# Designed miniproteins, single chains, continued (3), part 1

All scores and structures are predictions.

Each design is a single chain, and the fold is of that chain. pLDDT is the mean over its residues in the fold that is shown.

## One batch from the design tools (miniprotein)

Design m8001
Fold by ESMFold2-Fast:
Structure m8001 (fold): chain A 47 residues (1-47)
Amino acid sequence: MKIRKEAVVERRSGGLRKFLGYRDVTDEELQARREAEIKAAEEKAKS
């Protein structure tokens, strides 16, 4: 199983970002996120 580290950030008012730390992300989660982003982009373009 391959795991990546990714930064966790909190979105705040006015576009400010707060770094909260890192979390482990699996290949399966990365694939699911990529597919969700593609689907969201396609629906956004359709609208």
Scores: mean pLDDT 70

Design m8002
Fold by ESMFold2-Fast:
Structure m8002 (fold): chain A 86 residues (1-86)
Amino acid sequence: KKAVELLKKGQEALRAGNYDEAIKYFEEAIKVAKEEGLPKDLIVRAYTGLARAYLKKGDKEKAIEAARQMIEAGGTVAANEILKEV
């Protein structure tokens, strides 16, 4: 499915150190997941990747915003790990 493929591309870009590309893929994955009513765990995974990409770029404010969205989607444990890094 489109959201899962976008998550995979985001993770590949993140692993390659291409943080701007990773951000774009994770943002598209979140958009598709919300539009299609996909499980919240997928949304949490996409925001986790987005937060990690922002941390790698030094954008703490954007990483915190992503962590807040993870909490909203039920990913409190994953969000707390991101928040410890800011």
Scores: mean pLDDT 84

Design m8003
Fold by ESMFold2-Fast:
Structure m8003 (fold): chain A 104 residues (1-104)
Amino acid sequence: MMSPEELLARMEAAVAARDVDAFTALMVQAFAAYPDNKELQARIKELLKRLSREDQEAALKALAHLALARKNKTVLEFVLEMAEELNLEDVAEYVKELIKKLEE
């Protein structure tokens, strides 16, 4: 399994190459391996801001699906925070519904 530093380096390279599928896969892997690493999460936030709006929506939805499958409310809250910060209203509403389902 990759270290946080190796995951970040590969995510930065994917963003520079505009390879959104690679970035999304690496981000999902990072949250799966290191769900509580706040420094890694902060750096992923900065990388997400560098994507197009369409790519931000796709990446955050993929991460939300992983978080729901793992019942990880903390990762869903991260996705909600990023969706609200990026003004992705449809993603924010979708994630709020997923959080509600976990609280049932």
Scores: mean pLDDT 83

Design m8004
Fold by ESMFold2-Fast:
Structure m8004 (fold): chain A 76 residues (1-76)
Amino acid sequence: MAEELAEEAERLALEAARAAHAGDYERAAELLREAAELLRRAAELAEGERKEAYERAAERAEALAEKLEALAREAA
């Protein structure tokens, strides 16, 4: 169900936030990539405004993952 996928994505996003605060940008990016994948699957199962909301959430997670990936590369 779309809501279950979105809830899993939210849990992953919270773990990503904790990893980022700890300075583990690589792990944070990986978790956000997983969250984005789940949100895209949720969007496939949803319609209308809910579909759009999941698509926007996936885009935000992907954009943040790209920024964290860049930070991880600069730190290495």
Scores: mean pLDDT 86

Design m8005
Fold by ESMFold2-Fast:
Structure m8005 (fold): chain A 93 residues (1-93)
Amino acid sequence: NPELEKEKELASKGVKAALEVTKDESEETQNLAKVIGAAVPDAEQARRIAELLKKDIAKAFEEAAEILEKQGLKELAELFRRMAVGERQEPVL
């Protein structure tokens, strides 16, 4: 299946780039980096978002969503936006 192999190759490049940036971070951060890397096929953009993930998880998801929307992956972009909203929800004390 040539299309599936091409998608796996693009996802692999993004995942590898994101994992290199988050190499010394927690397992939780590395798992989020894998998700972002798989969603963002551009290795340079995946690295930039993974760097942002180390500082602000919500912003990393929002930037990933913008890239996905520009690629026409609107449903996946909506999912990432919902994840960003979840990260910003803090109990009002």
Scores: mean pLDDT 73

Design m8006
Fold by ESMFold2-Fast:
Structure m8006 (fold): chain A 58 residues (1-58)
Amino acid sequence: MSKEEAKKLADSIVKALENAGRPDLAARVRQAVDEALKEHDSLTLDELNRIVAEAAAA
């Protein structure tokens, strides 16, 4: 997927985490995705899921 698509999916995940009362996780996920998108022109869905899972576990 494109950087724009990955960012939209990440924004959806961030919103879901904020709605679940986990703004701490939302902030970590947003930071991790933004960092990955600085280095990559695109991400696969699997790569995005891995980044989100790693950020949520930290």
Scores: mean pLDDT 79

Design m8007
Fold by ESMFold2-Fast:
Structure m8007 (fold): chain A 100 residues (1-100)
Amino acid sequence: STTITQSPKSVTVKAGESVTLTSSVSDLPQDGTLQWVKEYPDGSKEVLKESSTIAAGTSATLNLTLTNLQLSDTAVYYQVVKLSNGSSLRGQGTTLTVVE
């Protein structure tokens, strides 16, 4: 079965700093793309990064580096796998808190 792993699970950083979020996906059930999706506290979503097409049966990683962090970057960041059949899989999420 497909496994999605995100790291870190949660992180708190000061405004102006940088952070790198990492994800790995193993055993894709179909061809697909990997996306980093920001989910704001109000539930709105934004795609921040997307991979090229990854073949079925393979594993892939997608890293997201955020620089010059602002308080508005406080959100949950999800690894989302968009499959060629139109379905999607979602990782556990990374909670980012930006403080002054």
Scores: mean pLDDT 87

Design m8008
Fold by ESMFold2-Fast:
Structure m8008 (fold): chain A 64 residues (1-64)
Amino acid sequence: SDTPEQLANDTNLLSVALSFDRPDTWAQEFAQLYGRRLTDQEIVEAAHLAKEGKSPEEIVEILT
């Protein structure tokens, strides 16, 4: 399991990437931090969840 420090840093990086309204950038950060590339459908789902008011932490939990 990741340490609490690593998890907090990962979540902050995803939050910053998402703030640029760039799902492609967010997906790249996700792949680098969690070792898994998002599919096109998962990127669309993540963008939809963000529009519905889900936090980056909730989106990561749903996708991992």
Scores: mean pLDDT 60

Design m8009
Fold by ESMFold2-Fast:
Structure m8009 (fold): chain A 65 residues (1-65)
Amino acid sequence: IDLEKIAEEAVKLGEEDNDEGVQKLLESQKLTGEQAEEVHEIGGKIAKEKKAKGKAALGLAEASG
């Protein structure tokens, strides 16, 4: 099982407001509790990295005004 790939797909579906797709993805993979925790941890890291990049772009635009 590729937990990193599952986390990346879950984050993408979440960004598209496809909560049903996220739930189906996690359910179809038959993850154990530990695997589900790891997917959430990886997904959190991906989301944090994307948010940091977004804030950096906004910060640069505001600093230029």
Scores: mean pLDDT 68

Design m8010
Fold by ESMFold2-Fast:
Formats: C-alpha cells, structure tokens, sequence
Structure m8010 (fold): chain A 84 residues (1-84)
C-alpha cells in the first residue's frame, strides 16, 4: 500500500537530520500521498499495485497523470515528478 500518514510522521521526526534536497523530496512524497487520497478507491488500488511492482520513483509519469486527473496544480505536479 501507499505510505500512510504514520509513515510520514516517522520521516518528519528525522527531518532535522536530512539535508535540504532530502527534505524537499520528503515533502514532495507527502504532497503526492495527499493528492492520491483524492482518487477513487479503484484508481488508488491500480496505482498502488503499479507502485509496488515498479517502485514509487519508477512510476513518475503515471503519478503526474493521476495528479492532473484529481486537479492538482501544474506546479505541484512538477514538484512531485522532480522528486521522483
């Protein structure tokens, strides 16, 4: 399954230990998780299945398409894709 809020909470506890690039990546992944929460159950299951098979960072193009479908602004979509 996609990273939960609890998973990102664990990452947040370690943010002071990360460099600026790593912190931006964590923030982008959190933003991705928030937007994916707006997908239908069927769309989310399909995306989760592909992420499990290929890994989050290998599925950037599909993440971009899904974020566009749920109405995420282009700037936020670009940030997530750049972090992947």
Amino acid sequence: PLPSAASYEAMDARLPELNPEERERVEALRLLAEWLGRLSEEELEEFERELLERGIFENADQARELLERVGAPEEERELVVRAM
Scores: mean pLDDT 60

Design m8011
Fold by ESMFold2-Fast:
Parts: C-alpha cells; sequence; structure tokens
Structure m8011 (fold): chain A 56 residues (1-56)
C-alpha cells in the first residue's frame, strides 16, 4: 500500500534507517515512519506535519 511505497522511497532517499538483515517495509504508520516523513518534508520545503498518505 501507499505507506509501504512511502517507506521504500524514504529508504532510497536516506531518510529511513536500514537494518543489517533484509529490510522489510512496515505496512503500518509508526513513529520511525512519521519521523522519516517529517525529515523529508523539512528537506523538501513542505509543511512539517507528518501526514503522508495514511488515512489518519
Amino acid sequence: GLVVELQEYLVKLGFYPRKFDRFVPNPFFGDSTEAAVKAYQRAAGLTVDGIAGPET
């Protein structure tokens, strides 16, 4: 879903941390994903609100 796509995009841009083991995107919008979204929004000059595609 959109959250998984967003997490993969943020990993590619370096805003989401990777693990030594195979990275499996979390389909849930968690604290790490929110922090990565906010970091991306700051870097892109967008409003920093942590909202990126999840319905909530």
Scores: mean pLDDT 55

Design m8012
Fold by ESMFold2-Fast:
Structure m8012 (fold): chain A 61 residues (1-61)
Amino acid sequence: SAAAERALRAAQGALELARALGGSEEAIKHAQDGVRAAEAGDAETARRHVLEAERLLGLSE
């Protein structure tokens, strides 16, 4: 779906950013889990993992 494809791009971006910033293992794992969820078509689970990765990277409140 379009939602899952958008979630996949967001999760891939979060993973690249987490690696570039030297993010924690937890942040990287959440980004990886987001990619996996999006590849499985689960846009909601992917979005939750992306938001948690961003929080752990200090990109959210």
Scores: mean pLDDT 84

Design m8013
Fold by ESMFold2-Fast:
Structure m8013 (fold): chain A 58 residues (1-58)
Amino acid sequence: EPEKLSKEELAEMLKEKIKEFYKNAPEEERKKLEEGAEKGRDDPSEAAKVVLETLEEL
């Protein structure tokens, strides 16, 4: 368990969590994630970027 997470480590963990969530999530939850990511396109947050990139990989 890392004591401190770098931005890169946090992004990697978030990416894995998003993939796991998408694999098991119902359609409604996936739609919410996609809508959140689209709103994030106008806000250059690292989290929104990771979500968008993960969705493009799926």
Scores: mean pLDDT 65

Design m8014
Fold by ESMFold2-Fast:
Formats: sequence, C-alpha cells, structure tokens
Structure m8014 (fold): chain A 97 residues (1-97)
Amino acid sequence: MKKALEAQMRAGVLAVAAAVLIVVSEKELKKAEEEGKEEAAELYKKAIEKAKEALRLAVEAEEAAKAGDVEKAEELIKEAEEKIREAKELMKKAEEV
C-alpha cells in the first residue's frame, strides 16, 4: 500500500502552494498599502495569516506521513486545504474592493 507516500507527496504540494500564496499575498499587500487601499490591505493581511497556518499544517502532515501515521496526515492535509481555500477567498475579496 502506497498511502503514506501519497499523503507525504500531497502534503509537500500543499506546503509549496501555501508558500506561494504567502509570497503573492505579501506582494499584493505592499501594493495595496502603497495605493492607500486600507480595506484591501486588511484582507491581504488576513490571507497571509491563513496561508501561514496552511503551511504549518502541511509541514505537520508531511512529518505525520513520514512517521507512517496516515490517518493523522490525511486529517492535517484536509485542514491545510481548508486554510488555503480561506486564504484564496480573502484574496478574491481584496481584489473586489
């Protein structure tokens, strides 16, 4: 059964996705602050926080998968995916204000 390796690979992909989301959100935050868009800046700050939570959860999921704890890894992957979704929704709202 390849479930532990699959969970490890999935967690790794989520960690990269979360890291990219942090970098993009930080660049958009700087632009919003330079343009005086206070509401957009606040939304990007919240998106960065959610993306950082997602990165932490994805890293924890990868470690759980490496330890052979597939059930814990899958739970952490699901939480990381949820935080990434929340971060993307906040970024979308920031673009609309």
Scores: mean pLDDT 88

Design m8015
Fold by ESMFold2-Fast:
Structure m8015 (fold): chain A 65 residues (1-65)
Amino acid sequence: DKVNEILKKAQDEIDKARKEAEEEASRVGQLNPEGAPVWRKILEREVAEKEAELTAKAQSEIDKL
């Protein structure tokens, strides 16, 4: 099922982006504990925007099937 393959790829990319953001937030927290909450919010927003973009892209690919 091509639809499932497209959705799986999108989900894998989203999961990877979230994992990378969490790792980055953790590293920043170790180097700058006072700035960590602000950076956490920025990274959460970036992940949410990327999730929306990847979801829209996957839906567009499905719609072209």
Scores: mean pLDDT 81

Design m8016
Fold by ESMFold2-Fast:
Structure m8016 (fold): chain A 68 residues (1-68)
Amino acid sequence: MEEEAERLVEEIIKNSKTPKEAFKAIMTRLAEAVATDPEFAEALRRVLDKRGLHTSENVEKLRKELEK
């Protein structure tokens, strides 16, 4: 479960041009999962926590990684 969430987050980050785009895509998937698959939603929440993607400071770090 968490491994699938990790892969999804990595895929979104790789396929997004900006941190705002990546963050929006991740939040959309989390919202969908909360309604349809609560276990996956919890796994996604843990992955976001581990990566710190729920703060603006960590969105800036993601931005720097995606600016290639």
Scores: mean pLDDT 69

Design m8017
Fold by ESMFold2-Fast:
Structure m8017 (fold): chain A 69 residues (1-69)
Amino acid sequence: SVPLGYATETLGLSEEQLRELVEFALKLEKEITSEESREKALEEFLRKLAKLKGLSEEELEELRKKALA
């Protein structure tokens, strides 16, 4: 596994923010039962990441486009 410190530096998140994001991602994984729910989980994950980084909805849409490209 990648050390937690390396992950926080890479994502530009604090340890608390990274932990919150990881816990949210684990919750979303439990809800993935189809390709449609997987895409919805990805959108929820990107929205959570954007909120933690203080991004606008426009910046979130750009992140979504880059993640799905």
Scores: mean pLDDT 70

Design m8018
Fold by ESMFold2-Fast:
Structure m8018 (fold): chain A 83 residues (1-83)
Amino acid sequence: MEEMIELLERTIKAMEEILKKKPDKGIEETIKVLREVLELVKKGNVEEAIKLLEDALATNKDPISRAGLADILRELKRLKEKE
């Protein structure tokens, strides 16, 4: 769980740095999704976090956003397999 929270916080921070250099609404919206996922993970709602990420990936066409979302989704699915 702690490793998952750290990964989420690092991913959010990396995307915020990209947003500072190149303002982009798609990246801003992805950061909002990742913050919601972080809150769900902190509450132990891993299944809801996975669903939110899958829904975001289905609608997001930005390659940077998709890479970040896919990395988090992969790690959350691994975490669920250990429960």
Scores: mean pLDDT 79

Design m8019
Fold by ESMFold2-Fast:
Structure m8019 (fold): chain A 87 residues (1-87)
Amino acid sequence: MLEALGQQKIAEGQELIELTQEALRIGQTNVGPLPPEEAARLFPFAAAIQAEMRARAKSEEEALAIANEPLRRGQALIAEGQALLAS
């Protein structure tokens, strides 16, 4: 059972990293209109990150740190899952 939990945490962490990287890429590249399915998935996540940046950031450096918070959470989930699989 710990093996299944470890694999689930790794999968959740990987998905969070992928969503964050895609949202940041779209925000930085000024891409044109996204396909509706992609937009519906990414825009709420990107909007939440942008709202946190506007609320908390006092500089571009702080804004980038806030934008990278989901990446750090994803990495932590992967590490937790790997630790469970190692036991």
Scores: mean pLDDT 74

Design m8020
Fold by ESMFold2-Fast:
Structure m8020 (fold): chain A 80 residues (1-80)
Amino acid sequence: MKEELKKRIEKLKTEAAELADRFVALGQPERAIELVKEISELIKKAEEALDNGDFEKAVHYLKQAEQKLEEARREVERLE
């Protein structure tokens, strides 16, 4: 459980950085900054919940981050 959630966090960090780089390449650096900030805040909340043993809360924040990345990916694909 805990190791699986840590792997999800690392995957989210990688995906956020990749999508941010794509927004920058498309001439939207402000959107890239917004995305990284939003995902970083959700990851921080998930890590805090995980450190407190609140796995349900950690999963909730990770799901929110996953949804935001999915939205951002569709946005990037429309701009390409």
Scores: mean pLDDT 84

Design m8021
Fold by ESMFold2-Fast:
Structure m8021 (fold): chain A 92 residues (1-92)
Amino acid sequence: KKEEADRHLALGKEAFAAGNLEEAIRHFTKAIELDPENAQAWAVLGEALYRLGDLEKAIEYYRKALENAQKKGDTEVAKALEEKIKKIEKEL
């Protein structure tokens, strides 16, 4: 349900901005369960995991964000995600 997913995305962003990464991850996870096509929700979940040092999961979720950005024809977002994935892969 898009409206409920958007609410969880907003709450997750609020928690992330406050430094509450665990709460942010819970909300972002709920957002993608409700709206798995939301590229932004996958991307911010990837960013939270990158901040926690979980590079493998960060790459996995950035790849999900990339897939959804490509499905929507958002070439600029897709290109940015490809570059971010490539950069993190160099850290492995």
Scores: mean pLDDT 84

Design m8022
Fold by ESMFold2-Fast:
Structure m8022 (fold): chain A 70 residues (1-70)
Amino acid sequence: RANELLLRAIELAMEASKYAKEGNIEEAKKKLKEAEELGKESMELYPDPEVEKRIQEYIESAKKALEEAE
């Protein structure tokens, strides 16, 4: 079963990382916030520790990319 919210949260976190690496800090922050919000919503609807770890991995990667860019 595909969790559409999970996939969207991961996609947004990947986009945040991409924007951060490109130096587009505003878009990176915006996408990261959206990824965190959808990730939280996904976890509320489909609580799974493995899914949570996967979302957190992408969010943490995006946060690190943003820190390296600022």
Scores: mean pLDDT 77

Design m8023
Fold by ESMFold2-Fast:
Structure m8023 (fold): chain A 63 residues (1-63)
Amino acid sequence: HHHMEELLKRSQERAREIVRLFVNGLLEKLGYEPLPEDATEEEWEAALQRIFDEIVEFAKSIR
C-alpha cells in the first residue's frame, strides 16, 4: 500500500507542496494556467517570475 506514502512523507515534501499550492493558487488568481504535475524547474521559475511581476505591478496600481 502506497496510498499512505504521501502521509508518511508529508514532513519532507510538505514545504515544497505548500509552495507549489501557493504558486498555483496565485497563478490561477492572476488568470494563468496552473503548473502541471511534472513541471520542470524552469517552468517553476518562470511561474514565480510571472507572479512576482504581477504582484509588483498590482501593488503599484493600488497606490
Scores: mean pLDDT 69

Design m8024
Fold by ESMFold2-Fast:
Structure m8024 (fold): chain A 55 residues (1-55)
Amino acid sequence: SAEAEKNLEEAKRALEAGDVGTAAEHVGAAYRAAKENGDEKSLEEAERLGRELGG
């Protein structure tokens, strides 16, 4: 979904800037949007980024 993709891009930008807190918020938003829209690829990417951020 566009919302999930947008939040994943924002999360990646935040990580590149070293802003882990902002990245975590965007990963959470991307996860929710992907799950609600059945966006399996964005869901997998959000889960992967979430593991990198917090385990």
Scores: mean pLDDT 82

Design m8025
Fold by ESMFold2-Fast:
Structure m8025 (fold): chain A 66 residues (1-66)
Amino acid sequence: SMKDLSKEERKKMVEGMLAGLRAELGIDPSLSPEEALDKAIEWAKKNNDEGLLKAVEQMRKALEEL
């Protein structure tokens, strides 16, 4: 659960999720978190993956709240 995590711990968790997403979707690891999320959104829309799209939107919101 992310509820009781510090801001730094939440950031590390989101970065870890992004690293996994980058590896799975073949996203360039040199891209910013925002650019990586944009690529993931494009992939989710192309593959009609509503679950992934919602997950990426949640990750974006978590990054904005850090």
Scores: mean pLDDT 75

Design m8026
Fold by ESMFold2-Fast:
Structure m8026 (fold): chain A 82 residues (1-82)
Amino acid sequence: MEEERKKLLEEQIENIRAERDRDVWLLKMFGREEEAKKVEELYDKAIELLPTDPEKAQQYVNEARELTEKALDEAAREIERF
């Protein structure tokens, strides 16, 4: 059903938005503003592509996650080494 597919898509979009908001907030908290902007752009691209190309959308989500983890790990190492 068209409505059922729309609800599943909306749930997936909401999950990506929640993850985006969390990752962007964390990056900004650690002073990684440029990475926060890139992560936001990657998640937004994933949301845009999800209805037409879910595999490509998942690639952007994975890229955003990887960038977030790398940036946060780098920030943590800078703090812990002092």
Scores: mean pLDDT 83

Design m8027
Fold by ESMFold2-Fast:
Structure m8027 (fold): chain A 75 residues (1-75)
Amino acid sequence: EELLEQIEKVLVEAGLDPETARNAARAIVDAVEKHGISPEKAANILRNALIDSGVPKEVADEVAKKVKEILEKYL
């Protein structure tokens, strides 16, 4: 729950609406916890999804880096 909330906050601060941020955070947490995806792969998937959603590349790169660091601390 703390992991999910921390990722959600990072996404909201990057400019995503709260519902989109919650859904993205849940998908990333599930990818790592339920499917064994590495923090590196999860961060890359998130970065690409953000770019596809219209987030600037520089912002998507920074968000992905922060999310990777959060995931690594919880694993």
Scores: mean pLDDT 81

Design m8028
Fold by ESMFold2-Fast:
Order: sequence, then structure tokens, then C-alpha cells
Structure m8028 (fold): chain A 56 residues (1-56)
Amino acid sequence: ADPSAERLARLSELNRVLSEMTKDASADERAEISRRIAELVREGHSIEEIREILKK
């Protein structure tokens, strides 16, 4: 197992989620969503859980 490769894959997926959520968002809205995603990652949520929380 290569933890650096896994970390890069996770960052790529998080960037994809951010891009999807901010497709039509203003710069301020994008900053808020990005901050929320970072907070959920720090709380130990998986990418799948983050997607579900943000869809709500």
C-alpha cells in the first residue's frame, strides 16, 4: 500500500466534488463550500458521506 498515492486519489476526488458543487456558484459560495468540505474531512467523514451531507 502506498499512502501517498491513496492521499492523491482522495484529494482528486475531493476536488471533483468541490467542482460539481460549485459549478454555477459565486466565488463566495465556492469558498464556503470548500471550507465545509475541509471541515467534514477533518471530522473523519468519507468522500461518500461528504457528498450525501452536501446534497442535503
Scores: mean pLDDT 73

Design m8029
Fold by ESMFold2-Fast:
Structure m8029 (fold): chain A 90 residues (1-90)
Amino acid sequence: PAAPTPEQLARARELAAATAAEISAATGLTVTIEVREENGTLVVVVEVAGPAPSADQRDTIGRAVARLQAELQAALPDTPVRVVHAAAAG
């Protein structure tokens, strides 16, 4: 697949930053979402700092990440999107 354009990558990072801020505001957790391009694949790295998330916090993270994946796939239809959980994995 073709690599994302600079505009698509910038938009992906905007969506990721907005999603991270929304999760942090909703859960009180420090959440970072990094967007990387690796060989034509968009890699979304979700990192949660501090204590392990509660069930409600995990649900909030899961819903927000699923929405982010859908938005990224709509913005980058020819680019595979992969999500990696760095510290939120139970």
Scores: mean pLDDT 79

Design m8030
Fold by ESMFold2-Fast:
Structure m8030 (fold): chain A 92 residues (1-92)
Amino acid sequence: DKEATERAEEGAEKLKEKFEEAEKKLLEAKEAAEKGDVEKAKEYAEKAVELAKEAAEELLKEGKISKEEAEAIIEHVKGLAEKLIKLAEEKA
């Protein structure tokens, strides 16, 4: 079914884009943290957590991961965000 395949490809592309955006925000938070920019580090870190939640929820809805895996992804990104904010505060 070409239509079903096309929908699956579109869904996978959107999901990949959300994870790539979350990763980009974590990198931006890291760069801000290394410069001691607490304000930017917090902003980017918070955005990364939001994007990770959206991506994990989408995977869970599609049955691609378990609830436990979704929670683990979100907790991992939150942990990274917290560490980056603390790094920014230490560098400031």
Scores: mean pLDDT 77

Design m8031
Fold by ESMFold2-Fast:
Structure m8031 (fold): chain A 55 residues (1-55)
Amino acid sequence: RLQQLLQQFVQAVQAGDLERARRLAREIVELYRQEYPEFAETIEAYMEGELALLE
């Protein structure tokens, strides 16, 4: 599931689909907080950076 979400996020960012990218980013961050808490802050910062480029 995580790999699929990451692929979809990259596709949404490349397409400039901010709404889809934001939904996917939230799902990915939530998954990291639950399964990989040590990387949660890193992935959250990365997602915020990518989304900022679309604004």
Scores: mean pLDDT 78

Design m8032
Fold by ESMFold2-Fast:
Order: sequence, then structure tokens, then C-alpha cells
Structure m8032 (fold): chain A 93 residues (1-93)
Amino acid sequence: NKEEIERWWRLAREHSDHPLLREVLRLIEEGRLDEAVELALRAMEEAGMDEEVLEEYRKRWEETTDDDVKAALALGMALEAVALRRVQEALAA
């Protein structure tokens, strides 16, 4: 989905000051797409994402050979991890 990919790139640009997003963007720029996906997936797991959601992202990663799709997956997962942590921190306050 081209619109979804473009949306993830826009959101990543808006949040590029976050350390996780900076590192994911760096890995993508270096062509290290699989490492970018792995980093984002680990961040989602650390943020407490449900195993069913993690398995869906792992499946999408395994099924894709498109570097642009891998980049979009990494950025989308990194953004979700950041959002989950922020919600958890707000609820703990």
C-alpha cells in the first residue's frame, strides 16, 4: 500500500528527534534494512506489544523482498513502540 508507506515516512520525519527513530533511519540510509526491522521489532517487544501483533510483523517481514516495504515496516514499528512507551509513561503518572 503506497499511501501507507508514504504516511510512515512522513510520521518518521516528524519524530526524527527520538533516538530509536534516528537509529532506524540511519540503518535504512546505510541499506541495512533487515537490521532496521529487527531493531524496531525488539523495541515493540520491549514496549509490551502483544505477541499476536509481533508475529504479524515478523510474517510481513519474511514475506517481503521489497526494500521500500522493509523500510516502511521498520519505521511503522518504531513509531508504534515510541507511542506505546509514551502512553505507558502517561498512565503510570
Scores: mean pLDDT 77

Design m8033
Fold by ESMFold2-Fast:
Structure m8033 (fold): chain A 60 residues (1-60)
Amino acid sequence: SMRPTDEEIALALVEIHRGIALAEGEDPKRVDEAYRRAIELVKAGASPEEAVREFDRLVA
């Protein structure tokens, strides 16, 4: 399919948010923990919006 899946979109958005968090000076260990949790949610079928929201919540 030429259209990305929700999983592909979610993974890309979480990676973008991870890059922003690191650039803003967030703790790398906290960012890594948030990233792992967000990826687990994506693999469990979470929407892109849910995965990003959980990542942002854990990093803040």
Scores: mean pLDDT 86

Design m8034
Fold by ESMFold2-Fast:
Structure m8034 (fold): chain A 112 residues (1-112)
Amino acid sequence: MAEEARKFTAELGDFLHEISRDLRAAAAGDPEAQKRLDAYIKGLKEGLKNTSKEKIEEYRQKADELAKSDSPEAKLEGDYYRAVALAGYLNLHGKSSAETLLKAIEQARARL
């Protein structure tokens, strides 16, 4: 339990850092950053649906494996699954947090 919360806190921190980086890059016209933001938005939307703890762990593992790939497409799919897992975890512990994050990213993306 405490170890899971610690891992989640680190994963959320990394995710927020990547979102911040990609929002700045997308605002500067980087199409790859725009694609990653779209993947994060899609993943967060999917994660807000009913997701079991077991499925969250499966999505987390899939994201980690895809992140090791040299393929840009596989990395983008990994970004999607990481967002699904994070939103699913937040939804189990507080749905409003995942919805708030999704809305903030969508609003920032819409300004690009």
Scores: mean pLDDT 77

Design m8035
Fold by ESMFold2-Fast:
Structure m8035 (fold): chain A 51 residues (1-51)
Amino acid sequence: SAEQRKLAIEYAARTVDIAGYYFETGDGERAERELRALREELARQEQQLAS
């Protein structure tokens, strides 16, 4: 749905900002974890949109 796409975009933007902060503070492992979680969440939402 349009609502799910909007939430996915908002979640992605927020997660990228958080990951950027972790990279800048030297916590690359946490940044990578956040980006991996984002990819997984977007995949779940894509599955729901395909239904």
Scores: mean pLDDT 77

Design m8036
Fold by ESMFold2-Fast:
Structure m8036 (fold): chain A 79 residues (1-79)
Amino acid sequence: AEKLEEEGEEAAKEGRYEEAGRLYAKAAEEYYLKGDYEKAAELYEKAARAYEKAGDLELAARLRRAAEIAREKAKEQKE
């Protein structure tokens, strides 16, 4: 998961936004499956921003929705 985050950050720095979005989304899914919903939400948000920069606004919107769901689950764990 951490390695996918690092690869995504590197891709974003190089302007490879679609690849960055894919890597961030994969990392988010791994954290979500581990129950780390807060980290998953952060990564879904990063993936959404990357896809937005790549011009895929529909996928960006879907990923922002995934981030909202992950944040809700994180809140349930903390409260």
Scores: mean pLDDT 83

Design m8037
Fold by ESMFold2-Fast:
Structure m8037 (fold): chain A 84 residues (1-84)
Amino acid sequence: MEEFIKKAKEAVKDYFVNELGISPEEAEKFAERVEKLLKNPDSIEEDFPYASEKLREFYERIINAKNVEEVVKAAKELYDYLTK
């Protein structure tokens, strides 16, 4: 589990820097949010109590991702939603 979370965090960061052109610092911050969601899925309601239904659905997509590729895809969708 920890190895999966570590790989997912690094993959999200690398994708955001290389594909989306986000600064390494901002990509790291977003990757840390993804890491937190994967480590503590039950804390979403406590950490994001004001999140809209749509935002919670994006969080659930990240949590339910079964491999690193799915985490990156879900993270990209969440990022697009937040920066619309």
Scores: mean pLDDT 75

